# Ledger of designs, part 78: designed miniproteins, single chains, continued (2)

Each design is a single chain, and the fold is of that chain. pLDDT is the mean over its residues in the fold that is shown.

## One batch from the design tools (miniprotein)

Design m6698
Fold by ESMFold2-Fast:
Structure m6698 (fold): chain A 110 residues (1-110)
Amino acid sequence: SKLEELKELLDKLNEVSELLREAIKALKEKTEEGRKKALELLEEAKKKVEELKPYLPEKTYEKLLELLEKAIEAVKKGDYKEAIRLAIFAEATVTTEQMLLYVQIKEEEK
């Protein structure tokens, strides 16, 4: 059903959000171990976003992908401040989509 599809999309966006929060936390440690962990988490978040391409608005998908690619490159360069900034913007974009899905789910429930 449409309601089940919306709930599944919300669950998958929650997973992306959690990966981004953990990546930001790892980057804030400003350690080599934190950098490596953040890189793995951001690459996993990017993979999950790519799998969601058919379910996301095209502009939201393109924006998320660009932010994640730039965040990954910032991590690789050791630019923790820029990586954190970009990851926060990616998280904000995910949060906006989650809020829109919450409204859609509520409307489908009655």
Scores: mean pLDDT 89

Design m6699
Fold by ESMFold2-Fast:
Structure m6699 (fold): chain A 68 residues (1-68)
Amino acid sequence: SLKEEVQQVVFEEASITLQIVLNYIKYTLDPSASPAQKAQLQQQIDALNEQSDALTKKEKALMAKLKA
C-alpha cells in the first residue's frame, strides 16, 4: 500500500541520516587526515546527502498520492 511505501522510504531516510552523521564524526575527529583523505570523506558525505535528497523527493511524491 502507499502507506507501507511511505514507511519504507522514511525508514531508509533514517538509515541514510545515521550514516551521514557517522561519516561526519569520522571527518571531524581525524586531525591527521591528509587533504586527499578529507576530500574522499567529503565525497562520501556528499553522495549520502544526494541519496537523502532523492528519498525526500520520493517521500513527498508518495505523500501527494496518498492525499489525492
Scores: mean pLDDT 80

Design m6700
Fold by ESMFold2-Fast:
Structure m6700 (fold): chain A 95 residues (1-95)
Amino acid sequence: SLEKINEILKKMRELLDRLRTATPQEREQLVAEINKLFEELKKLYDEVLAEMDARIAATTDPAERRRLQAEKDAFKEVVDDNIEFLKRRLQEILE
């Protein structure tokens, strides 16, 4: 679900903010929670991409197929950018 991906991204940003002010012990727990959310995000991302691919494959109109492909490409850019941002921020906080 696209909505579920947005919710996970929001939770990850909130956990990263908490990580900034956390004690060393709390940091370990928050990092574990963030890593779990990355795994959940990866699973949902793969599911959404598979749903998009199925819709593209089921579409017989070439113009609609191109539109759906462009929507998929835009979605991938947005999600990949968010993942890269979150990974860089996590590394900056831990280093």
Scores: mean pLDDT 88

Design m6701
Fold by ESMFold2-Fast:
Structure m6701 (fold): chain A 103 residues (1-103)
Amino acid sequence: AEAEREARIERNAERIVDHFEKYVKFSPEVREIVRELARHDARLMERLFDGASPEEIRKEAEELYKKLGLKWREFRKAHPTSEEAFKAYLKYLGIKDEDLNIK
């Protein structure tokens, strides 16, 4: 059912956000942005399970993860800690310093 699928997507997105908060404490606004990104990933998985073309979903996921993963590696290599690297990565995604609650 659609409601059950949306509930799974939201639950999976929340788990991803909670995992990242083990390394970086987000402001409510930053947390919402990270949740939206996680929700997008969870929706790609649900589309695959709904019988969307596996090749099309795989291509979309591979391109997204390749771009995000390569950019994350660049930031991680440029910064002394994973926390600082993640902060820089969020800035690259358009999140301002004032929206990051890292204290």
Scores: mean pLDDT 64

Design m6702
Fold by ESMFold2-Fast:
Structure m6702 (fold): chain A 64 residues (1-64)
Amino acid sequence: MPSMAEVAMEIANRILENPDLSDEEVYKVMDEVLKENGVTDPAHIAAARATTKSMIDYLRREKA
């Protein structure tokens, strides 16, 4: 049973391993991981979205 920290880490790892992912694909990965783990807590979803946004910003800066 993964903790929210493990969920966030899974999202980050998938994004970092696939730096060519589009913003849409990155958010799709986030949604799939959250859905797979039954995450319905608004605070946890907000934290995951914030982490995902930071990862997107990181990927775009690396490309620039």
Scores: mean pLDDT 73

Design m6703
Fold by ESMFold2-Fast:
Structure m6703 (fold): chain A 100 residues (1-100)
Amino acid sequence: MTADKTLVFPLPSDVKKEEILAVEWLARIDGRTVSIIRILNGKTYQADRVKGRASISVSDDSVTVTLRDLKPEDSATYFAVVITKKGIYRSEEVELTVEG
């Protein structure tokens, strides 16, 4: 069964898309924080564990990650970090559980 999941980080009202320097989605797995996907200076970097299955997008009001073809190993606590010229913002943590 192919399942997809989109995680959304709403941008604070004082943050504009053009002010964003970097965006990173991270996962906490077994007490460790690992990078999943990031955008830095217009370039996208994907971790090997999600390569070809992850996409990241930035809109005027949100930063999203979509994970396609979910695997049980994608079960983790996810969060986003947005780096702007005005400061660093971190999303609430979201628990994802993948059965199968």
Scores: mean pLDDT 81

Design m6704
Fold by ESMFold2-Fast:
Structure m6704 (fold): chain A 79 residues (1-79)
Amino acid sequence: SELERLFRASAEELKEKYPKQYAITAEIGRVLREIGDEIQRALELLKAGAPREEVDERLREKGKEATAELKEIEKKEEA
C-alpha cells in the first residue's frame, strides 16, 4: 500500500534524526497495538459465547499490564 510505504520511509528518517524519541514512540505504539489486539480478542470471545466475566477478567489483566508498561516508558522519557 502507498500509505504503508510512506509511513515506513518516514519512520526510517525519524530513526536517523531522533533515535531516542523514535524508540520511545515505538514502545508506546507497541503497547497500544497490544491493547487493540486484546480488545479484538474480547470481541471474538463474546461472539463465541464466552461469559462476560471471563472477558472482563482478560481486559482487566491487560489493562494492568499496559499501565505498568506505560509507566516504565514514561520513566525512560523523563531520564
Scores: mean pLDDT 78

Design m6705
Fold by ESMFold2-Fast:
Structure m6705 (fold): chain A 98 residues (1-98)
Amino acid sequence: SSEELRREIEELYEKGKEAIEKKDIKEALEIALELARLGFEALDRGDLETARYALEKLEELLEKIEELMKEEGASLEEEILLGVVQLQLAVLKLLLSK
């Protein structure tokens, strides 16, 4: 349901913030990928409100991750994973603009 999906997005966003506080860049990026997945799932169901909510939380988390990566540095794996997240964010934005 849309309520369950929204709750899962909220719980993932909180876990993402915790990963950032722990400076676990890889975990934060993996959580960002899961937020993107939930955004696409909401979109596939025609739930534009929940898809936009997932997009908002993904953008907020990604901004914090990019800031942390600038401060702490990042591995090649983490830089590649960031690129994947950024691509999925761009695709989700494009689909929600239609």
Scores: mean pLDDT 89

Design m6706
Fold by ESMFold2-Fast:
Structure m6706 (fold): chain A 100 residues (1-100)
Amino acid sequence: MISEELKEKVLEALKKAGITTSDPEGLLERAAKLLEENGLDPENVALLTLAAGLLALGVPEEEIIKLARELEENKGTVEDAIKIIIEKDTEIGIEQIAKA
């Protein structure tokens, strides 16, 4: 389902968002499945980047789908997806410090 070209573009975008993973193939497959099960296009680079990045951060699937639909409705770019991932990573970091 995921082409090598699509995979390369998504992994470069995830790197720009500061996302690292030991299993890039498994992450992309989980993200693509989540998008497909919710009627979203897993071949859309921006949507796949957003879903993969948020999954890597441990964001709940329901919230990922909400953000992915908003990105699609606004015809968001890969750069928009990267911004959302960075913002969410920052929010999660702040919440973890507040709980400690």
Scores: mean pLDDT 81

Design m6707
Fold by ESMFold2-Fast:
Structure m6707 (fold): chain A 100 residues (1-100)
Amino acid sequence: SSSAEEEIRRLAREILELARALALEIDKKPNPSERERQEAALALALGYELQLYLRGELSDEQLKTALENFLAQAEALGLTSPRMLRIRELARRLLALLES
C-alpha cells in the first residue's frame, strides 16, 4: 500500500541520517576504539544500501537481506552505543514492514 511504502521510505531516511551522524561523530575522534571503528564501518555499509534503496537502485528483497546482515553483524560484534542501539531498533522496524 502507498501508506506502507511512505512509512518504509521515511524510516529508511531516518536510519540513513542516524548512520551518517554516527560515522561522522566517530570520524572526528582522534583515537577511535576498535568498537567505534566497527560501528562506523557497519553504519556506513548500511547507509550505502539505504541510499541505493531510496534512489530505486535496490529492491525490497535486497534491502531486507542488507538489514538482516546488518542486525546479525551488530549483535555478533556486541555494538551497543546509544546511537547504534537506535539504528538497530529502527532497522528491526523497517525489516518488519518489508516482511508484511
Scores: mean pLDDT 89

Design m6708
Fold by ESMFold2-Fast:
Structure m6708 (fold): chain A 76 residues (1-76)
Amino acid sequence: MKPTEEEVEEAARIAEDKARELEQNRGKASPSQQIAAYALALTALVVADMSNASPELKERVREHAERLKEAADAAG
């Protein structure tokens, strides 16, 4: 089973929203929130990689996942 384009778009939205949340709460995130953010970033990348989504959508997921990872690094 391959992730659908809808699932890839949802993964991108979730990663973007979480990155924004962590950026706004920089320095206040708990270790569990930081770990959850890393797990979410990795999950989004895997979902995109396993899919047949457009290169543009895959790139958008990669950008949001990278932003989420950076936000998580800054929060710890």
Scores: mean pLDDT 78

Design m6709
Fold by ESMFold2-Fast:
Structure m6709 (fold): chain A 73 residues (1-73)
Amino acid sequence: RSAEELIRELVELMREGGIPEEHIERVLRAIEARDLEGFDALVREAADHLAAQGKVQLGSRIVLTATELVEAL
């Protein structure tokens, strides 16, 4: 699993969940900037948004994929 594959999976999961494109762009910019604190906060916001909509399983998949991505960076 490459970092590029994990980034693609993370973006696909966020789009599947209906996360706004602007939020996805902020996540990608945090990755580019190596801002791990900002990245974690943005991922948590996305997961919380999905949980509030009853999409708890999808939110969990996003958090797990993000954790794997941080380890691959």
Scores: mean pLDDT 85

Design m6710
Fold by ESMFold2-Fast:
Order: sequence, then structure tokens, then C-alpha cells
Structure m6710 (fold): chain A 83 residues (1-83)
Amino acid sequence: KDQIIDILSQTTSQVISLDPDNRVLIVQRTRQTVQNIRNSPNDPQVLRDRVTSGMQSLRSVSTSPSSRSILDQGLQQMLSIID
């Protein structure tokens, strides 16, 4: 879980740098996703679902193609850690 949260934090920091006008929403949704990951049971499917939902939430507030690409790459990295 900690490794997944580290990837999430690095990914969202990059997105904030590219899309600073949405920083407040990105931070808020990132905190929610971190909490959902920390509170997830020790079940790879539940963890995968929570990571995916959190990244989709971040993608919906990201306006640039570059930010969305970074989020998509971060999602793949986090999913590879779960599997």
C-alpha cells in the first residue's frame, strides 16, 4: 500500500505542476484516494478498484492531454504493483 501511495503522490505532483489551476481539486481528490487505499481490506481486487476509481476521478478534473497521460501512466504503475 505505501508503494502505491508513493506512486500516487509523485503522479499527482507532476499533474499539479502541469495544471496548477486545478490544484485544489486534484489535492482534495488525491487525499480521498489515499484514504480509500489506506482503508482498503487486504484484497487485491478491492485495492485495484479503489486505485482505478481514484485515478478516473483525477482524470475527470485534468484539462490537459499531458496531465491525462501522466495519470494513465501512474495508474498502470500502481496496478503492476498490486499484481
Scores: mean pLDDT 78

Design m6711
Fold by ESMFold2-Fast:
Structure m6711 (fold): chain A 74 residues (1-74)
Amino acid sequence: MEEKYKKVLELSRKARELTGGDPEKLQEARTAAAYIDAAERFGDEEAKKKVESMPPELKEAARYIREADEILRS
């Protein structure tokens, strides 16, 4: 159980490092994570287009946020 929290904290730290600790950029990464989720789980065409146009760094931060959310839901 403690291992899950440590992994979530590590993933959250990596996302913050990629955003330079900027709350606005972190919020952009959270929004990007939601678009990735919509594209992969629901096949949303608009979300797929947004994912294709995302900068690589934003996609990476969004993936860390999404992994942390998945651990918290399990």
Scores: mean pLDDT 77

Design m6712
Fold by ESMFold2-Fast:
Formats: structure tokens, sequence, C-alpha cells
Structure m6712 (fold): chain A 70 residues (1-70)
């Protein structure tokens, strides 16, 4: 399904980013990941639910940073 392909691509993207980058498990980074997840769930409820099942808040931060570098 399209949703499964999106999740597989997200997993690959996160894994590749984390090979060269570390995200500190600070309260600020965890809060950011939760905010990003809430935004995705508000816009795309099914995708947001599936991401929340598979990824931690820090992995969602990794995904955001990989797609939109600072």
Amino acid sequence: SLLDKILEKAEETIAKYLESNTIEPTPENIALGRELMAAIQAAYPELGARLAERFSPLEIVALQLALSPP
C-alpha cells in the first residue's frame, strides 16, 4: 500500500540520518518530536497513527532534520 511505502521510506531516511548524526534525548527534543507527531496526526490521522506506532519522538525529529536540514 502507499502508506506502507511511506513508512518504509521514513524508516530508511531515519536510519541513514542516524548513521552520521546523534539526537540527544533532551526534554526539548522529545517535546519537538511529539509536536511534529501531533501536527502530522492533525493533518493525516492514519499516517500519524502508524508513525506513532513505529517511531519514537526522537526518530521523528531525525526524519524532520533529514528532510529539512538546519
Scores: mean pLDDT 85

Design m6713
Fold by ESMFold2-Fast:
Structure m6713 (fold): chain A 90 residues (1-90)
Amino acid sequence: EEEIKKRIKEAAKLLEAMLKILSKHKEEVNALGPGESLEFEEETEEGIKSVVKIEMTEDGSFRITVKVKDEKTGKEYELEIIPEDSTPIL
């Protein structure tokens, strides 16, 4: 339960950070064509490293993949965010 809540809280932080990054790079994201991708990297003070990949699919939708590495535990987490659903099911 505490483990699950930690994952949800971490995902929420990453979602907020990604939205801020996407807002700053809105023109770059809008310039993506089918099959193209952009990558951004974030690192927290807790030693949590995240890589955000934004991809335009064949149908013109965006897919956002987030990889998080907790350097203290060595564990890696992967999340997929689909903008059409606004909030992904974890």
Scores: mean pLDDT 65

Design m6714
Fold by ESMFold2-Fast:
Structure m6714 (fold): chain A 63 residues (1-63)
Amino acid sequence: MDEKEAQEAIKKAREAAENAKTEAGSTAAGSGAHDGEVYLKQGDYTAAAESALKGIEAGKKLG
């Protein structure tokens, strides 16, 4: 997974947090985006994207 794919996944996780129907859903998606940005800065693009996508899925389940 490249840097641009990781950045796009993080952006989608942030959008999921903003559009979440519940506070729990927003927190889950937002946490995934924030963890993704930490991994992105470390150069771990796979972990960055996986964190973002996991946050989106958790947010969807909770909200």
Scores: mean pLDDT 82

Design m6715
Fold by ESMFold2-Fast:
Structure m6715 (fold): chain A 71 residues (1-71)
Amino acid sequence: TLDKVLQKIDDYADRVGFSEESKEAMIEAAKKALERGLSEGQAIRAGIRAGMLVEQGMKKEEAIKKALEEL
């Protein structure tokens, strides 16, 4: 479950060329979504959204919070 979500996040980040900070935000958001009992699909969506927000200049903590709020 977690490993599959993290692998998809890694593949997406590498494909799009996200920074390491964005990748860290993606991983943390996805882990938090799964810890809350959300689905793999919701965890992946939260991860991708958090990464996008960091790439747009949002701070990692705020990006993660906002991505989880939007689920």
Scores: mean pLDDT 84

Design m6716
Fold by ESMFold2-Fast:
Structure m6716 (fold): chain A 65 residues (1-65)
Amino acid sequence: KEKLARGYEEVARAAEEKGLTPDQAGALVSRLGGDADKLDQRIKELGGGTESVAKAARELAEEAR
């Protein structure tokens, strides 16, 4: 649970600092032991695109705690 939350937090941080496309965010989460499919679904629920990546990752990090 904590490991999953940390993975999402690192994605959120990277997206906030330099921007990440949904594909880049999914690849990063996958490498960190997170759920790339869940992240992609949350990004789509928030409207999709690069603008939704940081918010989706933050929400999933909080939910995984």
Scores: mean pLDDT 78

Design m6717
Fold by ESMFold2-Fast:
Structure m6717 (fold): chain A 55 residues (1-55)
Amino acid sequence: GDVVLSEETVFESPDGKLKLKRVTVLKADGTIVEESVAIVNGKEQVLDERVIGYA
C-alpha cells in the first residue's frame, strides 16, 4: 500500500475555500512521488505528480 511521508500546505486563501498542498508518497513499488493537490470548496484534485526518488 502507499504511505504518506509528508504533507504540507503551500497556500491557503483568506476565506479558506482554496488550499494547495504538497504531498510526498511512498508507493508500494518503492517509488517516491511528490503530488500537488488542490482542495477547492472541500473537493480534492491531484494537479501534478512527480517522481522524486526511490526507497
Scores: mean pLDDT 81

Design m6718
Fold by ESMFold2-Fast:
Structure m6718 (fold): chain A 71 residues (1-71)
Amino acid sequence: SEMVELVRKAVDLLSSFSQSVRDEFVKKLQEGIEEALRFMKELAEQNPDSEKIKEAYRYMEEFYRLYRERE
């Protein structure tokens, strides 16, 4: 539930930024969490002034931390 809420918050922020960016993110997430994280990192680097993208990336980094804490 906590991990699901983090993904939902990231998706909502990306949707408010650009529907095409949100769709690409969802596609990457279906390929894998590491692919989604790489996409978000590159997106944040390309859009350094976007608070929405930076916050979405932060939620996905937190999701990945929780994912890795599961043995």
Scores: mean pLDDT 84

Design m6719
Fold by ESMFold2-Fast:
Structure m6719 (fold): chain A 81 residues (1-81)
Amino acid sequence: EDEKLIEEALERLRKDDPYLPLGEARRGMQEAVEKAKKENKKITVEELYEAGRQAARDYVQEIADKLIEAGKEFEEWLKEK
């Protein structure tokens, strides 16, 4: 049942934002399911959708931040030469 909810949430996310990393979204959804099970709570497709979207966006932001930092380091290196 949980896997079916994850697949529904992923399908919605894929249609709404096809460029988000769905692998990271699935990971976030699986983590949300595990947390809900530990807390003895039911999880909804909407909660999985938000968890997956957030996980995918956090991953993209982390990559963007690393690229920005690398770019700043490269620019400073050029200015020092």
Scores: mean pLDDT 80

Design m6720
Fold by ESMFold2-Fast:
Structure m6720 (fold): chain A 89 residues (1-89)
Amino acid sequence: MEELKKIIDEAVKKLKELQDKIRPGQPVSPELEELAREFAKKLVELGVKPEDWPTILGLLQEAAEKYGIDPETFAAFVEALRKALEELL
């Protein structure tokens, strides 16, 4: 759990940096998809399974609220992460 929280915190911090770089009305950045793929790999290495998704989503939402991630940016990241996990699992 502690390692999972650390990985999530680091990913959301990087997502915040990308959010601050994206201009209003700009399409989802390829950098956001790359961040999602990198994060998915770390989760798989930690032994995450499909049934852990609700727990991961809850922790991501908590971190997103903490760092002030825009709901639109968060939704795009979650969708990219879900797709990356489907490819790896």
Scores: mean pLDDT 76

Design m6721
Fold by ESMFold2-Fast:
Structure m6721 (fold): chain A 58 residues (1-58)
Amino acid sequence: MTEFQKKLKEAYENGEDSVDFGVVTGGQRGQIVDDVNKLGINAELILGPGGRVTVKFL
């Protein structure tokens, strides 16, 4: 399990609304998208300044 997948799963199971991953690379953003899809979570990726990524659970 990737660190992103573990963090996403833990936050989702704890009933959190979102996970802020901070500033990530393009490759890390792609991994986050893949991990959200693999977990079957309904979520929106919010892109912030400087390459910041937040996953908001729907």
Scores: mean pLDDT 81

Design m6722
Fold by ESMFold2-Fast:
Structure m6722 (fold): chain A 89 residues (1-89)
Amino acid sequence: SLSDEEKKKLLSEYIKELLLSAGVPESEAERMAESLEDLLNYSKSEEEGDIAAQVWSSAIRDHATEYVPEAEAEEIFNAILEKALQYIN
């Protein structure tokens, strides 16, 4: 199994690459990926973690709509939420 540090690195890299591929500027993609640390610090239970992942992924989606079409932002939201839930549960 992966360590928490390795999980964080892989998830952060995944999010950054996903956002860059969708057309989000590198500085914003890095900022969004760095916000993952807040999500991981608040995951204390399965239910609490699921709520935190949903809220955080929604914030990333909303920010992404400044740079990419709404449909692409929704796809980013779904991909990030699914991946985040795998790492915090």
Scores: mean pLDDT 74

Design m6723
Fold by ESMFold2-Fast:
Structure m6723 (fold): chain A 100 residues (1-100)
Amino acid sequence: MVTQEELAERERRMDALVRELLAQGKSVAEIARELARELGLKEPERHLRIFAAYLVLRVRGEPVTAKRIGELAGVSQSAASNFLYNDLPYLLQGRNVPPR
């Protein structure tokens, strides 16, 4: 549905937004809410926090692992791992996760 260039530009815009919010001292939960507003995402807050934690780790140049995401988002490593594999690709495209 999107070109590789559109995906790269979208990732760059998300990273820029996360960097700006981190510079303002925003928490992962606050970053999650701002991402939801800017990208028009209608996801449960828990999923948005996992997504925000992923982007925060990428922006900081830290290893993106399920354990670190779980620690930042306040969820289990298993929940973070499941989200990274199944749900993250949709959110990176600015799409809501399909219903199961």
Scores: mean pLDDT 76

Design m6724
Fold by ESMFold2-Fast:
Structure m6724 (fold): chain A 94 residues (1-94)
Amino acid sequence: PPPVPPEEQREILRQQLQALADAVDSLVARTALRAIAEGLDAEEVAEALRRALEEENLEAEEASIEAAARLLVEISRRYPEEAREALARMQARL
């Protein structure tokens, strides 16, 4: 079993996704939220994140990009409503 109850984990994730939505000036944050909302696979998410990092002149290790992509795909499968809510919040700030 996870160290945090499922309901509490859902609320923590919702808050984290909304914090990511508040980072509207970040291309990486926008790319991550769009990828979650669109239900992209891990390879597509990794490619999108890599392009966003290059555009903003940010460097990240390939393993970190792949790990982030897998995490985002997992979030999109388990918490699609929370992901869509965060994207809507981000779009409202643009």
Scores: mean pLDDT 74

Design m6725
Fold by ESMFold2-Fast:
Structure m6725 (fold): chain A 63 residues (1-63)
Amino acid sequence: SSMAKREEEKRKRALAYVRLLVAKLKEGMPLSEANQYAEEHQDEVAKGITPADVEAFRNVSIS
């Protein structure tokens, strides 16, 4: 279904966003700046995220 495919793509971007946000926070970037950076770069980082990464993350998130 179109909805399931759209949700999968959103989860890829969400995982990219979270990884980038956490990385910038660990570097000492303030939360507001880290959030803005993650929003701006999530699509580029998402290109490196596989469907398998999303499935693994989805299953762990429910636990």
Scores: mean pLDDT 75

Design m6726
Fold by ESMFold2-Fast:
Structure m6726 (fold): chain A 65 residues (1-65)
Amino acid sequence: MSGLEEVDAAGAAASAGNGALARRYAERAVKLGQMTEEDARALEEAGRRGDSAAAGAAGKRASQA
């Protein structure tokens, strides 16, 4: 019942520059069917690079699933 919370948490972690945390939440969201594997990868990479704009874009796409 918490799939959208995982998507939101992944986006927030990526925007904060925490790629590892973003990956944890994104992996859970993918298992719940709330996010694609491609979006999860984009969030992890954006978070690792500290690219808040890319993280925001990936989070927005995932939340529209």
Scores: mean pLDDT 74

Design m6727
Fold by ESMFold2-Fast:
Structure m6727 (fold): chain A 87 residues (1-87)
Amino acid sequence: GKELAFELGKRLLATGKRLLAQGDYERAIANFEKAIELLRVVADDPEAQRLIAEAYRNLSVALRKLGRYDEARRYEEQAREYAAKAA
C-alpha cells in the first residue's frame, strides 16, 4: 500500500545518507534510486515530493564523488523540479 511505500522510501533515503557519509557511494546510489521509486508511488503528497528532491540531491552528490558528472547534473535538475512542486 501507499503507506508502506512511503515508510520504506524514507528508510531507504536514511540508509543512503548513512552510506554516503561512510563513503560507500555505489550502495548509497542504489538506496537513493529505490527510495525515489517508492516515493513516486505517493508523489501527489508534498512531503513525498520534498523527500524525492532530497533523494535526488544526495544521489547527485554520490554521482559526483564517482566522477559521473553528467548524470549528477541531470539529477540536480530533477531535485529542483520536485522541490518547486512541493512549495
Scores: mean pLDDT 90

Design m6728
Fold by ESMFold2-Fast:
Structure m6728 (fold): chain A 85 residues (1-85)
Amino acid sequence: MQPVIVVRAKSPEAARRVGETLMKIAEEEGVKATVVIQGTTVFAVFDDSVSLETARKIAERVEREMKDLVLSVSVAFGYVPELLP
């Protein structure tokens, strides 16, 4: 099952900025993420090879850097957003 970060942002504009930051942080951590935005919710889906610990580290960095724009951040396994092809 693949790790997924779910971020609830304060607005659609905040969600867009969170998605951009998630992609940047994932690249800095050396992992690939597929980012999907639905309204104010941002999903970052990682490959099965990415550990839960790495996903949690990325989630913590996003929460820290985007504190003013984020309502909540969670990490889950095996959840695939319906918006993914």
Scores: mean pLDDT 79

Design m6729
Fold by ESMFold2-Fast:
Structure m6729 (fold): chain A 90 residues (1-90)
Amino acid sequence: MELEAAIREAERLVEEAEKNISDPQQARELVKRALEILEAIRPRLQASTDPALLERAIRVALGVAGLASKLGDFESQERATALVRELRRA
């Protein structure tokens, strides 16, 4: 999957999770799927020369962390926080 398409899908999943926050089980699954997409593309994204894609991915990962926290999914929150740290370049 192309980086932009993967980020767009993760953005869509986060938006859908926010809309379904009243269904915690569904919201957690959507958040986890978005996180898995971002984790899968992380090495390719870090090798990318497009700073806009990196910024978008960090924003989505922060959204995942916030939603996971609200949903009591501390595993996904920790993974998303670690991902944000890894996406920041030296």
Scores: mean pLDDT 85

Design m6730
Fold by ESMFold2-Fast:
Structure m6730 (fold): chain A 71 residues (1-71)
Amino acid sequence: MTLVVRVPKSASDKQKAALVAKLEKEYADKNWKIEVETVDHPPESQNLALVEYVDENGESTYIVSSISLVE
């Protein structure tokens, strides 16, 4: 199975990488692939997840993502 995460295009590559790493750790026991898709519209009202990204300066930012499972 593949876990597809949809993030706004405004999300940085570093934030996307941090999101993938977090989800791979969270779902490591499931052996799911993690795929990231970018969308023009912020994901609203569909399986929303807030993902914390901590940069090298210790600043926390949050990405609103929609998550779906695909076979």
Scores: mean pLDDT 65

Design m6731
Fold by ESMFold2-Fast:
Structure m6731 (fold): chain A 100 residues (1-100)
Amino acid sequence: SQADVLAEMDRVVRDGMVQLQQARTLEEARSVADRLIAELEALAQQLPPDQRARLLALLDGFRARLARARTLEEARAVWREFFADFSQLLDQFIQQLNQS
């Protein structure tokens, strides 16, 4: 169900947060992000077209910003922005599901 997909997306992002906190290098932080993006892109295929487009746009922006990061601290800042944006987007998707 769509509810199951949204729950799995939340789990994937929360697991990514834990792994990021354990990252000690920029390379490790990017590796965590690559796995997270791949898992979320796969889950996005199960979303309605409008929600899929919004999530994919967020992931593209996250990937681009992270590619520009030159330090672990810059990568952590990009991750914090992504987590905030993702939480807002997920809340909107859950609200839309509950209103349909």
Scores: mean pLDDT 87

Design m6732
Fold by ESMFold2-Fast:
Structure m6732 (fold): chain A 65 residues (1-65)
Amino acid sequence: SMDGEIALRGAELWAERGKEQAKKEGVEAKVEVRQISPTEALVTVTTPEGTVELRVSAEQARNLL
């Protein structure tokens, strides 16, 4: 689905921004992106302090792209 591709692209942009920020702050972070539905993607950020999950919809991604 085109919406799924848009959601994935938006999630990838957020992941890239997060990686760049972590590098600047010297924080060790593992970032994963996956499509979870035809219209949504999930960004998972794992640090020594814990795991945070961000859900990105195609609608949200359109505002980002």
Scores: mean pLDDT 78

